Designed miniproteins, single chains, continued (5). Designs and how they scored, part 19

Each design is a single chain, and the fold is of that chain. pLDDT is the mean over its residues in the fold that is shown.

## One batch from the design tools (miniprotein)

Design m16630
Fold by ESMFold2-Fast:
Structure m16630 (fold): chain A 94 residues (1-94)
Amino acid sequence: DREAAERLRAELERLRAEDARLEAVRPLWDEWRAANPELAARMDAAMRAGDAAGRAELEAILAELERAGLTELAEALRLVMEAAARGAEARAAE
């Protein structure tokens, strides 16, 4: 089915673009974590929790990054949060 093949190709291209964006900001994340170990620990704990409180904490950290003018890190955190939501949906479907 050509339509199914086109959808898979578009999905793979999107995932590759997301991965490339996340990889490009990895050095910025490493620097931010080293400079902000307490916020980094809060972010890691929130991601591990995967609950409503964890999501609220990640949204608060996202707002702090945006206020600090760290737009690339804020976009990367948004992508990570979206990927985590997709993973949770996939696990719920299993």
Scores: mean pLDDT 75

Design m16631
Fold by ESMFold2-Fast:
Structure m16631 (fold): chain A 75 residues (1-75)
Amino acid sequence: SVEKAIELIDELARYAREKGLEVDAQTLEAFRKLAEKLSKEQVIKMLERLAEHYRQQGRTDLAERLEKAVEELKK
């Protein structure tokens, strides 16, 4: 559900903030607001693209956490 997607995005944003990644936390908070207006399938695609972006930047920890969230949403 979209509610589950929002919960996972919120959890990831809190993780980013705890690691001092304020810009990434703000990006995830913006995605959370957008997710409220999107379907579950659109949210999954959005998060998959963000995960790929983080992998391209060498931010493996954030990419893996996003990929795990996407897998939970696909169940």
Scores: mean pLDDT 81

Design m16632
Fold by ESMFold2-Fast:
Structure m16632 (fold): chain A 113 residues (1-113)
Amino acid sequence: MEPTPEELAANARRAADVFERVAEYVEKHLDLSPEAKEQVVNLLREAAEVFRKAAELMESGKLTPEQGRALMEEARRLVAKAFSVLQKHATDEQIDKFVRAAVEASAEARAAA
């Protein structure tokens, strides 16, 4: 059964919330250099903005398949850049903590639904 535009928008907003929670975790709890921390936080917050934009387009019924694809490609690019920064500047232990924070944030967002 196809979800409603409101349900799709709610899912996109939950994705944005997950990226914001992970960005806050990196800012407060991950021991990275100030430069690496700022880069990762900014990239995750930019990904959150992509999902908020998608939610607005979904609610207005204006999201085309082409726009949806472009927004998803941008979100993937931003996440890939954030992970690249982590791989260059973070230890394996810090990357593991980041992944755990992302899994926890995702679970909390789904439980809140």
Scores: mean pLDDT 82

Design m16633
Fold by ESMFold2-Fast:
Structure m16633 (fold): chain A 67 residues (1-67)
Amino acid sequence: MKFSNEVKKRFIQLLHNAGLLSEEQYKELMAKVDKMSDEEFVEAVSAATGIPKENIIAALKAIEAAL
């Protein structure tokens, strides 16, 4: 599965706006998103938010479809 960095960045923004990421977590994810594989990104977001990986993947697919 390949998600663009733009889709990943939009998802990080949505999580931050929803209050699911602290300012520190938001900055960390935004700083390293371009260096992460899709699997590493899903793992990092799941660890930061407690959201199940399947739900993260579903959300990324929905954002990609909306772009």
Scores: mean pLDDT 83

Design m16634
Fold by ESMFold2-Fast:
Structure m16634 (fold): chain A 69 residues (1-69)
Amino acid sequence: SVVEGAVEELRKSLSEENQELGIDIVTKGIERARNREPTTDLLFEMKPLSEEDQNIVMDIMTKAQTKAL
């Protein structure tokens, strides 16, 4: 599934301490894309992550959202 693929990519790309937060954000992003709901508030949920990890999460989420459409 699109969600499982995104979770695997996050586990490979993020540090273990940030994987749970990254998975939560991306899973919500995919669900909202399917429901055509806004994702702007998810940017605030990324605030605890480094800029590098925020970019990784955004990239994986964007790719997964595109595949979910």
Scores: mean pLDDT 80

Design m16635
Fold by ESMFold2-Fast:
Structure m16635 (fold): chain A 63 residues (1-63)
Amino acid sequence: MKEKAKELIDKHMQAAVDAARAGDRETALQHLIKAANAAMELPEDEAIKYIQEGAQAVRDALA
């Protein structure tokens, strides 16, 4: 179960970064939300880490 959640997180994080690089902020945010929802299946410390790293990656891609 956790492995599938991690795959889903990785998929949505990659899509969020790709959308952010293309300048599509709305699509990037939608994928970040989906990744965060999937991360809620993980232990709290892992979920927080994934969400923080993902938000930073999208911010860096938008810069």
Scores: mean pLDDT 79

Design m16636
Fold by ESMFold2-Fast:
Structure m16636 (fold): chain A 83 residues (1-83)
Amino acid sequence: SVEEALREAVEALRREGEEALAEHVERLGREALEALRRGDLLEAEISIGLLGIIRGVLRLLGLEEAAEAVGRLIDALLAERAA
């Protein structure tokens, strides 16, 4: 589920000591999910896009586990959009 993927991404970032980024990812993930549930596809795409930028930055920093967890959150949100 999106909620499980979000929890995993937040926990992965917290394990890396990235508390502020974990809070930001939690907010973006929740905003994207709520936007999808009310049919606001543009707002959902913006939030998902920002999560994609964060994933890219995590990869550049070598935080591969956190990057993969954010990637799973993005995949879960895209699956929710397609449903």
Scores: mean pLDDT 88

Design m16637
Fold by ESMFold2-Fast:
Structure m16637 (fold): chain A 67 residues (1-67)
Amino acid sequence: MSLSEIAAAYARRVAADPSLSPEASAAAQKIGDAAAKAKTAEEINAAGRRVLASLSPEDRAQLRNAP
């Protein structure tokens, strides 16, 4: 599997976690969508940073601690 497929699958799994806030779930989904469309790991990282920067510290901590 490609890195983008792995990242997208991970993001879908995280977004399905009922313990996450709606904001954290939406952010995980946005990162997954960006990863699926990305051509390089740098594009995935840049999209992830932009999405995470828009979240509260608490929502970022939920995504950071997600398996």
Scores: mean pLDDT 71

Design m16638
Fold by ESMFold2-Fast:
Structure m16638 (fold): chain A 92 residues (1-92)
Amino acid sequence: MTPEELEAAIEEAVARLGELPEVTPDSLAAWRETLRRFAETPIDVETTTYAALATILARRRDIEGDGKVVTFKPGDKEALERAKELLEEVLA
């Protein structure tokens, strides 16, 4: 999977989750599978891809009612650290 294909898949997953009245086990399983494939892909991950992932995971937190929107800029070190924290939480 190319980085562009991964970003598109992540955006589609977020759109699907945001439009659903609740998150199903199937949608969570698909999301975890996407994250696992991302981590296992033998392609160098760019800051932009991590920033996009962090933004998407932050939006998922808003859907769960944590009420805090996080905005990231491409190339932001804080976005990478936040993406890692959110990724580890989702994969746990």
Scores: mean pLDDT 48

Design m16639
Fold by ESMFold2-Fast:
Structure m16639 (fold): chain A 92 residues (1-92)
Amino acid sequence: AAKEAKEAFEKLVKEIQELIAEYAKKLGDIDISELDKVPKELLEELKEKLEKLLEKAKEVSKLPLSEEEKEKLAQLIADIEATIAYIESLLK
């Protein structure tokens, strides 16, 4: 149902916002572009958490979302994938 899809989407957005807030607090409002300044161990932990959120986001994308929610979710998936790829490049 559309209501269940909306609730799953809102829960995912909240989890993403909570992850951002957690790392902003730990790292002092670091932008994604400044991840090269982050300790490797914290980058590995962030990558694992982002990979779990990406899996959840792909599951939510299968639900009957509104057009606006689909566009926002597609952007979030792209941003998470780009961030994971960037972290992987920093860990090598």
Scores: mean pLDDT 76

Design m16640
Fold by ESMFold2-Fast:
Structure m16640 (fold): chain A 86 residues (1-86)
Amino acid sequence: KKEEAKELVKEMSKVAIEYGKDKDKMENLSGLIEELAEKALESSPEVRKKYIEGILGAAEEAAKLMSKEGAEKLKELAKKLAETIA
């Protein structure tokens, strides 16, 4: 689970950098998603749900700043990450 989550975070960062219109904002949002994923993996199941909501929210915000193709890829990866760490 932990290694799978790390791989998904890396893929999300690649998508954000490749398709994002603002590189600095994409790097900041990718960093936030990585931090939230680490905290989720270290937390209790109840607290983990709140970090998952944060990850999905950050991915949704990033998706608004990229092309439709990039947004769809990012949202799919975010859903897989949420399912992996739930």
Scores: mean pLDDT 81

Design m16641
Fold by ESMFold2-Fast:
Structure m16641 (fold): chain A 100 residues (1-100)
Amino acid sequence: ELEKILEELRKLVESMERSNQLARDIADKLINVGKLTALVFDELKKQGLSPEGLTPERVIEMLKEKYGLSEEEARDIVNTKSMPEKVKKAAEEAEKKWRG
């Protein structure tokens, strides 16, 4: 029984470590979503556009036009896989405008 208890305890610790890593990954993604949201909202406001009818495809076009990005680079940003430094700086500036 002790062997079984130790094995279950090991599995529990490994599960908790995976959950902690997943929580950090989710937190990082949420931060990136917040930055992207601030950037998109700032751009829509500058253009006098409503967020009604906003689609991922429109966000991709906006990123391509504004920053000279490729389709793949814009999709990676929308999917929160990566954020180039020039876009990250613009997003941080947009975020500051809305927070004061």
Scores: mean pLDDT 68

Design m16642
Fold by ESMFold2-Fast:
Structure m16642 (fold): chain A 65 residues (1-65)
Amino acid sequence: MERVRELVAAAHAARRAGDFETVQKYVDELEKLGAVVEKREVNGEIVYDFRIGPDEYVRVAVPAP
């Protein structure tokens, strides 16, 4: 799952930089790859849980559009 791990790392880097448009772009690519375990809306944010390894999960939240 090298591409999934790379995209998750890139999404976190963009989120730290406050570039939520870029975060959403990487999240969309992860969703197309089927890496999303759960997608839900919480308090005006879309929260994604990704599986990046057998026992490795990463959560990314982006503002709802």
Scores: mean pLDDT 75

Design m16643
Fold by ESMFold2-Fast:
Structure m16643 (fold): chain A 66 residues (1-66)
Amino acid sequence: MKPLTPEEKELLEKAIEAFKKGDKLAAAEYLQLLLAKGYTVEQIKEELKKLIKDKELLEEVLSLFD
């Protein structure tokens, strides 16, 4: 699978930041942009698992794909 570019990784970090602020809609929009660029849900989940060390936050962010 293609690795995320620096720009795409920044989008992922912005999604995490938005979620931490309680803006689930903005977080979902950033994640949707990555999907529109051709990344699969599974690829995005794996990158989130690498970036988010907090178990509770990770589970909440992953719930956006439910």
Scores: mean pLDDT 78

Design m16644
Fold by ESMFold2-Fast:
Structure m16644 (fold): chain A 73 residues (1-73)
Amino acid sequence: SDLEEAKRLLEEVRLTSKDAAARTAAGEALRHLEQGNIEAAAKTLESGLANPSLSEEGREKLERALRLVKKSL
């Protein structure tokens, strides 16, 4: 499912990204998804993406996760 793919992607970012901001946003969004709060996960990812200090790789991965999460709204 799109949500399972989003969770997998966010866990990958949380564990492997060199960008601390991307790891933080991914971890917070993943927590919301684990709690079944899809809207809160989407808002968390949107807030993370507003951070101008995000690496390009971190931004691309968080944008992909947000697209997957939004398909479930």
Scores: mean pLDDT 86

Design m16645
Fold by ESMFold2-Fast:
Structure m16645 (fold): chain A 80 residues (1-80)
Amino acid sequence: MQAILDELVDRVEPLLSPADAERLRQAAREASQLPSGIDAAELLARAVEDILARSDMSLEQKMEVARLTQEAAQRLVDAA
């Protein structure tokens, strides 16, 4: 689980503001404490949705962040 979360943060962090990147790191840390990959995926997806809802980034950039998050969430579920 932690490797999947670390990879997502590393790939998405450059696309976010410093404040949103910190929120993503916090969400990944919280998700890594959960024993279930399904619960971790849900927490991570919700946190990213909140970030994207408040962000002024382009639609294309939002779609890319959402795609990377969906891939990570699927990997967390598959590893459960």
Scores: mean pLDDT 81

Design m16646
Fold by ESMFold2-Fast:
Structure m16646 (fold): chain A 92 residues (1-92)
Amino acid sequence: DEKKKRLAELLKKNLLDFLEEAVRGAEKSRQAGIAGLEFATASAYNLAKLVGEEAQQLYDELKKALDRARSGSQEVTIEEAKRALELVKKYL
């Protein structure tokens, strides 16, 4: 319905904003990049619950990116944040 569509668009915008913050944050500190990826992953989870299959795949990819960032260096966090942002831009 139209209310559900508006909520999905808001969640998509928040997801994009969190990933842009993750990229900028990761360049300054690993922890800032991870925090942005955590917020983005949580938003993707909520989006998957709302719209299903297509967003579920997005959530799975963001969760993998977050796991790699948590296990890696700051350089890995920067790469994973940038890849996650490009993935979300293609989804939107």
Scores: mean pLDDT 87

Design m16647
Fold by ESMFold2-Fast:
Structure m16647 (fold): chain A 87 residues (1-87)
Amino acid sequence: SEIEEKLRELGVLDDIIKKFLELRNDPQALKEFYEKYIEKVKELFDEVLASDPRLTPEQRAALRAQFEKRIEELKKLVDEIISEIEN
């Protein structure tokens, strides 16, 4: 599946991809699952950044910006899947 390949390229784990595919016929459940997944990933990322005292403010900002770009790409893909289901 093209969707599975795109999700893997964005670094989504196979178990999570399987869950997205199971939920693709339920737009509300898919949105809720996606939102919880992103919240958890952001929390873990922030904990990792906070745990390294050697990172400068500039380095933290750069890493956060890179992470936010990946999250935006994943959001666009999920929004496309939901739009296709709702049509």
Scores: mean pLDDT 76

Design m16648
Fold by ESMFold2-Fast:
Structure m16648 (fold): chain A 83 residues (1-83)
Amino acid sequence: DLEERLKEAEEEVRRVLRELRRALPSMTPEQQKEAADLMKRLILLMSRAREAYRNGDEEEFEKLLEEIERTIEEARELLERIR
């Protein structure tokens, strides 16, 4: 259901944000900027997804969850590159 999907997305975003924050001191300035941009994007997308869920906008909610998943993938690719 939508509530369960929202909860799962929030847990995954929280995990990725923690991983990015922990890796920041080991990053180059360019990687830190990329990480900061990804973190800001994830926070904004998660906020918008919660709003879409509250408003009952299922179409917007689905699109936002897809964008969150793509952004998580970008963040994981960055984390792989720093090693």
Scores: mean pLDDT 87

Design m16649
Fold by ESMFold2-Fast:
Structure m16649 (fold): chain A 112 residues (1-112)
Amino acid sequence: MEKGKEYLEKGKEAFKEGNLDEAEKYYEEAIKLFEEALKKDPNNKEAWENLGEAYYNLGKVYLAKGEEYLDKAIEYAKKAREYFIKAGNKEGVVEADLDVAMYLLKRGVEKL
């Protein structure tokens, strides 16, 4: 958990600095560590919350990388929503739903 949170914070900092590839790598490592925590304790609510946040931020990384990654951004925002539901994080569910709606609208405009 602690190491996973460290990578999550490193991913946020890399994204803030515009280092998209580095942010992606840090979020993927955080996800791996949180999934390992869930394998040890399948009812770990903190791991569900952290997975939701990591997938939510990974979706934003793919959105920032460009339209060719938009389907991945949608996929990861939907994964974030699922984990926020499991964690009971209603605010996270709303944020993920807003991102999915925005990404779908962008994809629709691309097809005009």
Scores: mean pLDDT 85

Design m16650
Fold by ESMFold2-Fast:
Structure m16650 (fold): chain A 106 residues (1-106)
Amino acid sequence: MELNLEELEEKIKEAIEAFAKKDYDKFVELVKEIMEKYGEYPIAQEYFYALLGAIRDELTPELLEKLQPIYEKYLPDDFFETIDYEKVNELTKKFKKLLAEEKKKA
């Protein structure tokens, strides 16, 4: 399956919108759908890791438990050996900004 970057970015935005509204069940469902479709692609893995970084300060133990199986399946140990941390940090900043903007609307 070809990676549709525009679809990936739109789905990440939908997940951030759900998180901003505190709809954590919908957030987890959207993240599962994204990773099931795109999770084998390095760029989708980077997006997921950046998204986790953006929400880190708001992660409850319950939400972390729900995300842990996705994390373990799609972010293997070798991912952390090859990851572009500068790119992920910039993406995390973008997602934090988008999350803050969506929270003001919700």
Scores: mean pLDDT 81

Design m16651
Fold by ESMFold2-Fast:
Structure m16651 (fold): chain A 95 residues (1-95)
Amino acid sequence: MARELAEEALELAREARELALEALKRIAPENKRALALAIAAAIRAAGAEFLADKALELLKEGKEELAEKLAREALETAREALELAREALREAEAG
């Protein structure tokens, strides 16, 4: 369960990062709102990857309960990153 949550978090974080980078390529220089959203998405995606990696390390050490807590936090953070990345892309495309 903790491993599955951490793996899902990593997949969502990667998707969020890819969308944030796509948004950054499409952002007009004057669109400060889209830029802020894309940066926030990238930072949260990196945070989710860090938490997911730590959860997997703890799981290897037999610390299952702590691993599950970090994996759940990673998944929630990755979902937030993905929502921010999608909003950034919409703002970039709308101008």
Scores: mean pLDDT 86

Design m16652
Fold by ESMFold2-Fast:
Structure m16652 (fold): chain A 70 residues (1-70)
Amino acid sequence: SLDDIEQDIIDSMRLMAYGVAKSTPGSTPKIAELYGKKMEYISLGELYPSKKKELQEKVDALDKEIEELR
């Protein structure tokens, strides 16, 4: 189903984002988590263009939260 495919993509992107964030000097577990969530929304926006605006708003909110933690 679409839900199963969506979850698999989310899990894959989360794993990749955590790996990248952990290798970045000064990164915290919270920053890694937020970066993973950001990549999740970006990936969903590419799969579902009709939701891209809504997903971009979520990405923008996460970018602000990440900046506050830097």
Scores: mean pLDDT 72

Design m16653
Fold by ESMFold2-Fast:
Structure m16653 (fold): chain A 84 residues (1-84)
Amino acid sequence: MFALPVPGRAVVTLKKELSEEEKEEYEKIATRNLVKVEFEGKTITATGTLEGVEAFARAVVEDPNVEEIVVSAEDGSLPPVTYK
């Protein structure tokens, strides 16, 4: 049986908006984890597989500009997990 990957979402809350250079670095991290990122002011929304968004969250949680990260399964199968 083909197990479809669980869809995941991570919402990153920032202390300040990213510069264009910082956005480029975040997009590189996202691409490595097969995650799509959207930047909206102080919020980054990452979507992909649950495994991919968890890996993205772990990669960026140590950035001092990150205030909070919430990772959830978009199908509602798992409760949301807060990082930091």
Scores: mean pLDDT 81

Design m16654
Fold by ESMFold2-Fast:
Structure m16654 (fold): chain A 73 residues (1-73)
Amino acid sequence: LNNLGAVYQNQGKLDEAEKSYKKALEILPENHPDRFTTMFNLADVYEAQGKPDEAGVLALKAAVEKVTYEQQA
């Protein structure tokens, strides 16, 4: 889940937040609702790290997965 990543993000530990969210994303299967939520949170971390292009791409992918989930679930 995203709890530990959010704690690290609030503490300004962006690298640890990124690691936590990436780990969550790797273990979450496709079409899982937590997957697109984790992707949005990771996009926020990328923006905070000064990677707006990567953040934007990931946020768009998360939005697509959210729409797909809502259409199929």
Scores: mean pLDDT 77

Design m16655
Fold by ESMFold2-Fast:
Formats: sequence, C-alpha cells, structure tokens
Structure m16655 (fold): chain A 94 residues (1-94)
Amino acid sequence: SVERLKEQLEEVLEKAIEAVRAGDYEKAEGYILGALTLVEEALRVEKDPKEAVEILEFAIKKLEEIRALTKDPELKKWIDEQIKKLEEEKKKVE
C-alpha cells in the first residue's frame, strides 16, 4: 500500500502543478491538501525511517517546484508554511 500511496502522491502533486500553470490557485491548494493527507497516511504505515525521509523529501521538492511556479503571494506564503511543517517532520524521523 505504501507504493500505491507514493504513486497517488505523485499524481496529485502533478495535478497541483497543472492547476498552478492554469492560474487555478484554489484547485492547486485543494490538490496540495490532498497530497499532504497522502503523506500523513504514508508516514503512518511506513515504519522504515529511510523510506519516511524519501517520502518527505519528495513532497518538499514538489512543493518547492509549485511555489516557484505560483504567482499568488498568499498561496506562496501558505506553501512555505507547509514546506516548513514537512521539514520539521523530517527532522523527527532523521
């Protein structure tokens, strides 16, 4: 199920990128929230700290890409807050 969660995470984050490119920031935020839920689910079932770190690093990298593509200052700030939360979670498992 972890591999399936990783695939779903990648698909949802690609949809977030597409939404940001289209200027649909509400839709992008929805997809990012979905991605964060998938990260939480994956971390709940994944017991290997190395795999947990890889999941967190993947999500952080994709959020940084979305942030760079975003023109909306409020969405950028919110994404920065999500990245910070994921970085703190990463510190707990490293």
Scores: mean pLDDT 87

Design m16656
Fold by ESMFold2-Fast:
Structure m16656 (fold): chain A 74 residues (1-74)
Amino acid sequence: APLLSAEEAELLVRLAEHELSRADTWSVEELQRFIEGLERLIAELEAAGDAASAARMRELLQQAKEILARKEAE
């Protein structure tokens, strides 16, 4: 996978935070795709050695998984 720059990592985290703010309005399928996207980005950040951005992205991943669990329980 291509390595991410620090500037790209910061923009991706901010975009993910913005998207997550609307996650309650999404379908289960849309939220599952978002989670898959976050998992891929975490892997790319770890490959780039950006542990701080990877940690921030994992926090967003945890929040997204909690929203998914609530939607699947309904």
Scores: mean pLDDT 81

Design m16657
Fold by ESMFold2-Fast:
Structure m16657 (fold): chain A 76 residues (1-76)
Amino acid sequence: SEDAENAARSGRAAAEAGAAGDAAGAKTMLYHASVYGKRAGIEEAAEYGYLGALYGAQGNAKEASEFGRLASIAGE
């Protein structure tokens, strides 16, 4: 579905932003992954997106990056 593809793409973008040290950017993309994952009915993508966004909000770019990667895989 388009929502599943958007969840995976947002997760990848979050992983890239977090790997570059951009915790705020990763947070934003993880929030998008959470919304799209929920709309797609992919609970794992929604949960990884939500939890990753919390780490991004704390300034933890490394953890946010890893959750972005997990959300991307779950959205496939």
Scores: mean pLDDT 89

Design m16658
Fold by ESMFold2-Fast:
Structure m16658 (fold): chain A 93 residues (1-93)
Amino acid sequence: DEEVKKMARRMVEMVKRDEEALERLRRENGNEEEVERKRELYEDMMGAMLGLSREEVRRLIEAVRNKDEETVLEIARKSLEAHEELLERMRAA
């Protein structure tokens, strides 16, 4: 539970940081196509770092925007499970 809550807080912080960066880019640049390209890159990077699919990352972003704590906790559990599976594979090798 505590590990899941810590991961959830980290995820919320990452989403907010990326959203702030995209909003700053929009204000400075004004180019929606470039902002969307950067958003997709951030989504892909977050998925790779957290062991989540693009769809799960998008669901996470929406949950953070909607302050849906239960969905954030659900996705945090999946991320921790993905990391645990990787560690088990490394131990078996």
Scores: mean pLDDT 81

Design m16659
Fold by ESMFold2-Fast:
Formats: sequence, structure tokens, C-alpha cells
Structure m16659 (fold): chain A 107 residues (1-107)
Amino acid sequence: MLPEAGDSLEEIRERLRELLEELGLTEEELLRIEREGRLPEVVARMTPEQAGKFGAAAALAALEHEIREGRLVVEEEEYRELAHRGARVAAETARRYALAVANGEFS
């Protein structure tokens, strides 16, 4: 059924909203940070836990944007797998970067 694609998009929006609420950020602020190329700068100022949530939020926002623009057309199961995998990889990458910054490995 066609409503299933809408449900997947709604699920991503809900997860994104929860992550942003936990971080004290708005979606507008997240998109601004991405447009300004400031993702590494923002992550460097976060705890590893916050950085992980931020990375996941950024990945979900990007996926939602591609679907809204009609550039990504996938089945619901594939869409959920892409969302889960993308968020997980982004979260892990951001968390590791924040840890490296905290350990003084980056200047």
C-alpha cells in the first residue's frame, strides 16, 4: 500500500525529533550547521554520547531530505535498513571523533 512509504518517512521524522530534543537542538539549527560545513566543529564541543546522537540526527535529516526531493525511491524495508545503517555509522563516526578530540588527538 502507498501509505507505507509515508509511514517510513514519519518514523524517520519521529526518530530525528527525539534525537534533536535530547540534544536541545532544532532541525533548523542542524541544517544550518550542515550548510556551513560546521559538523566537525560542533561534534568537537560535544561529549561522545551527544556526538553519537548528533551524527545519527544528521544522517536521518539527510535521508529524509533526499526522499522529500524524490531523489531516493526505495521499498519500505530497504528504507528502514538504510535509515538504521546510516544513523549507526554516522553515530559511531561522530562518537569516535569526539573521543579523539577529548583525548587531545586533534587540534
Scores: mean pLDDT 74

Design m16660
Fold by ESMFold2-Fast:
Structure m16660 (fold): chain A 87 residues (1-87)
Amino acid sequence: SKREEIAKKVRELAARSGNPAVRQALEDLADKLLESTPEEIEKVIKEGYDRALAALDAALSPLHRAIGERDLKEVFEEILKEAKEAA
């Protein structure tokens, strides 16, 4: 149940997000991870990151977007590390 452990981590990170669009993207990612095969995990994480970045770009001023992009990158680097350690 490594997928369940990663999905739980993703939901914990979603709960820490102050941005509703980022939170939704992380919740959607957690659901996708539970449906994915081991070979799909990194692809699903990458696609989730791309969607969350697009949500930030649509919703925030340039300054707030830069801060949000940095925080989002740190969150997804942690998620990807967990996925790779699970493999």
Scores: mean pLDDT 72

Design m16661
Fold by ESMFold2-Fast:
Structure m16661 (fold): chain A 85 residues (1-85)
Amino acid sequence: MEEEIKKLAEEAKKAIEEGDKEKAKEYIQRLANTAASAPGATDAQRQAVYDAAGALVKAIDEDASLEELKKKLEELLAASMAAVA
């Protein structure tokens, strides 16, 4: 689970750096769904993952800066790692 989350985050980061909005959103959604499906995740942790993913997707659609997108991806990764712990 943890390695899968980390790999999906790395793929999302690469897509963000390449400016591929569609690919970035695909990896973000896969990351969020994978983390939220963790057997030990609380409802609060699942909500935090989906909130972080939604905020990042919105920022991508609104053409936020690369710095802001990377920051939001780190926030999503932190929420996802908490859910799969």
Scores: mean pLDDT 84

Design m16662
Fold by ESMFold2-Fast:
Structure m16662 (fold): chain A 76 residues (1-76)
Amino acid sequence: GPREPTPEELAEGKRLYEKYLSSMHDAKFGKELEAVTDLDRFGSQLLLDNKLEKPKLTGVELSLIVAYIASLIAKK
């Protein structure tokens, strides 16, 4: 089951998100995130389908980005 991310994992996920994804068109990415109900499955596909500056993320890096995005959604 999903484990609560550590503060260090959230900080690294934020850093990776800001470095590789923050330059994307926020309006499109935000709309796709609003529709997400399963971040582990859909978030991975969403990140792969979008043009990343880094063409390949490791599973660890991707899970950290997904955990950070989940924390943003949970703030609603």
Scores: mean pLDDT 60

Design m16663
Fold by ESMFold2-Fast:
Structure m16663 (fold): chain A 64 residues (1-64)
Amino acid sequence: TTLTGTILRRLSGNHYIVKLSDGSEYLVLILGPDGKAKVTPAGSSESYDGTVDLSGDKATITLY
């Protein structure tokens, strides 16, 4: 599944808050130079494995 959104803020070096087009927010933790990431919906304890591509203020998230 591929999700597209806007970067709302950078919490630390590899931690971002991304807002999707449907209004939902995700916490994104980038784990490696290939964009591998842990993606957690705001307010959830559940995390998903995926990749994130960041371009300017935009984020593309692919969940596996």
Scores: mean pLDDT 78

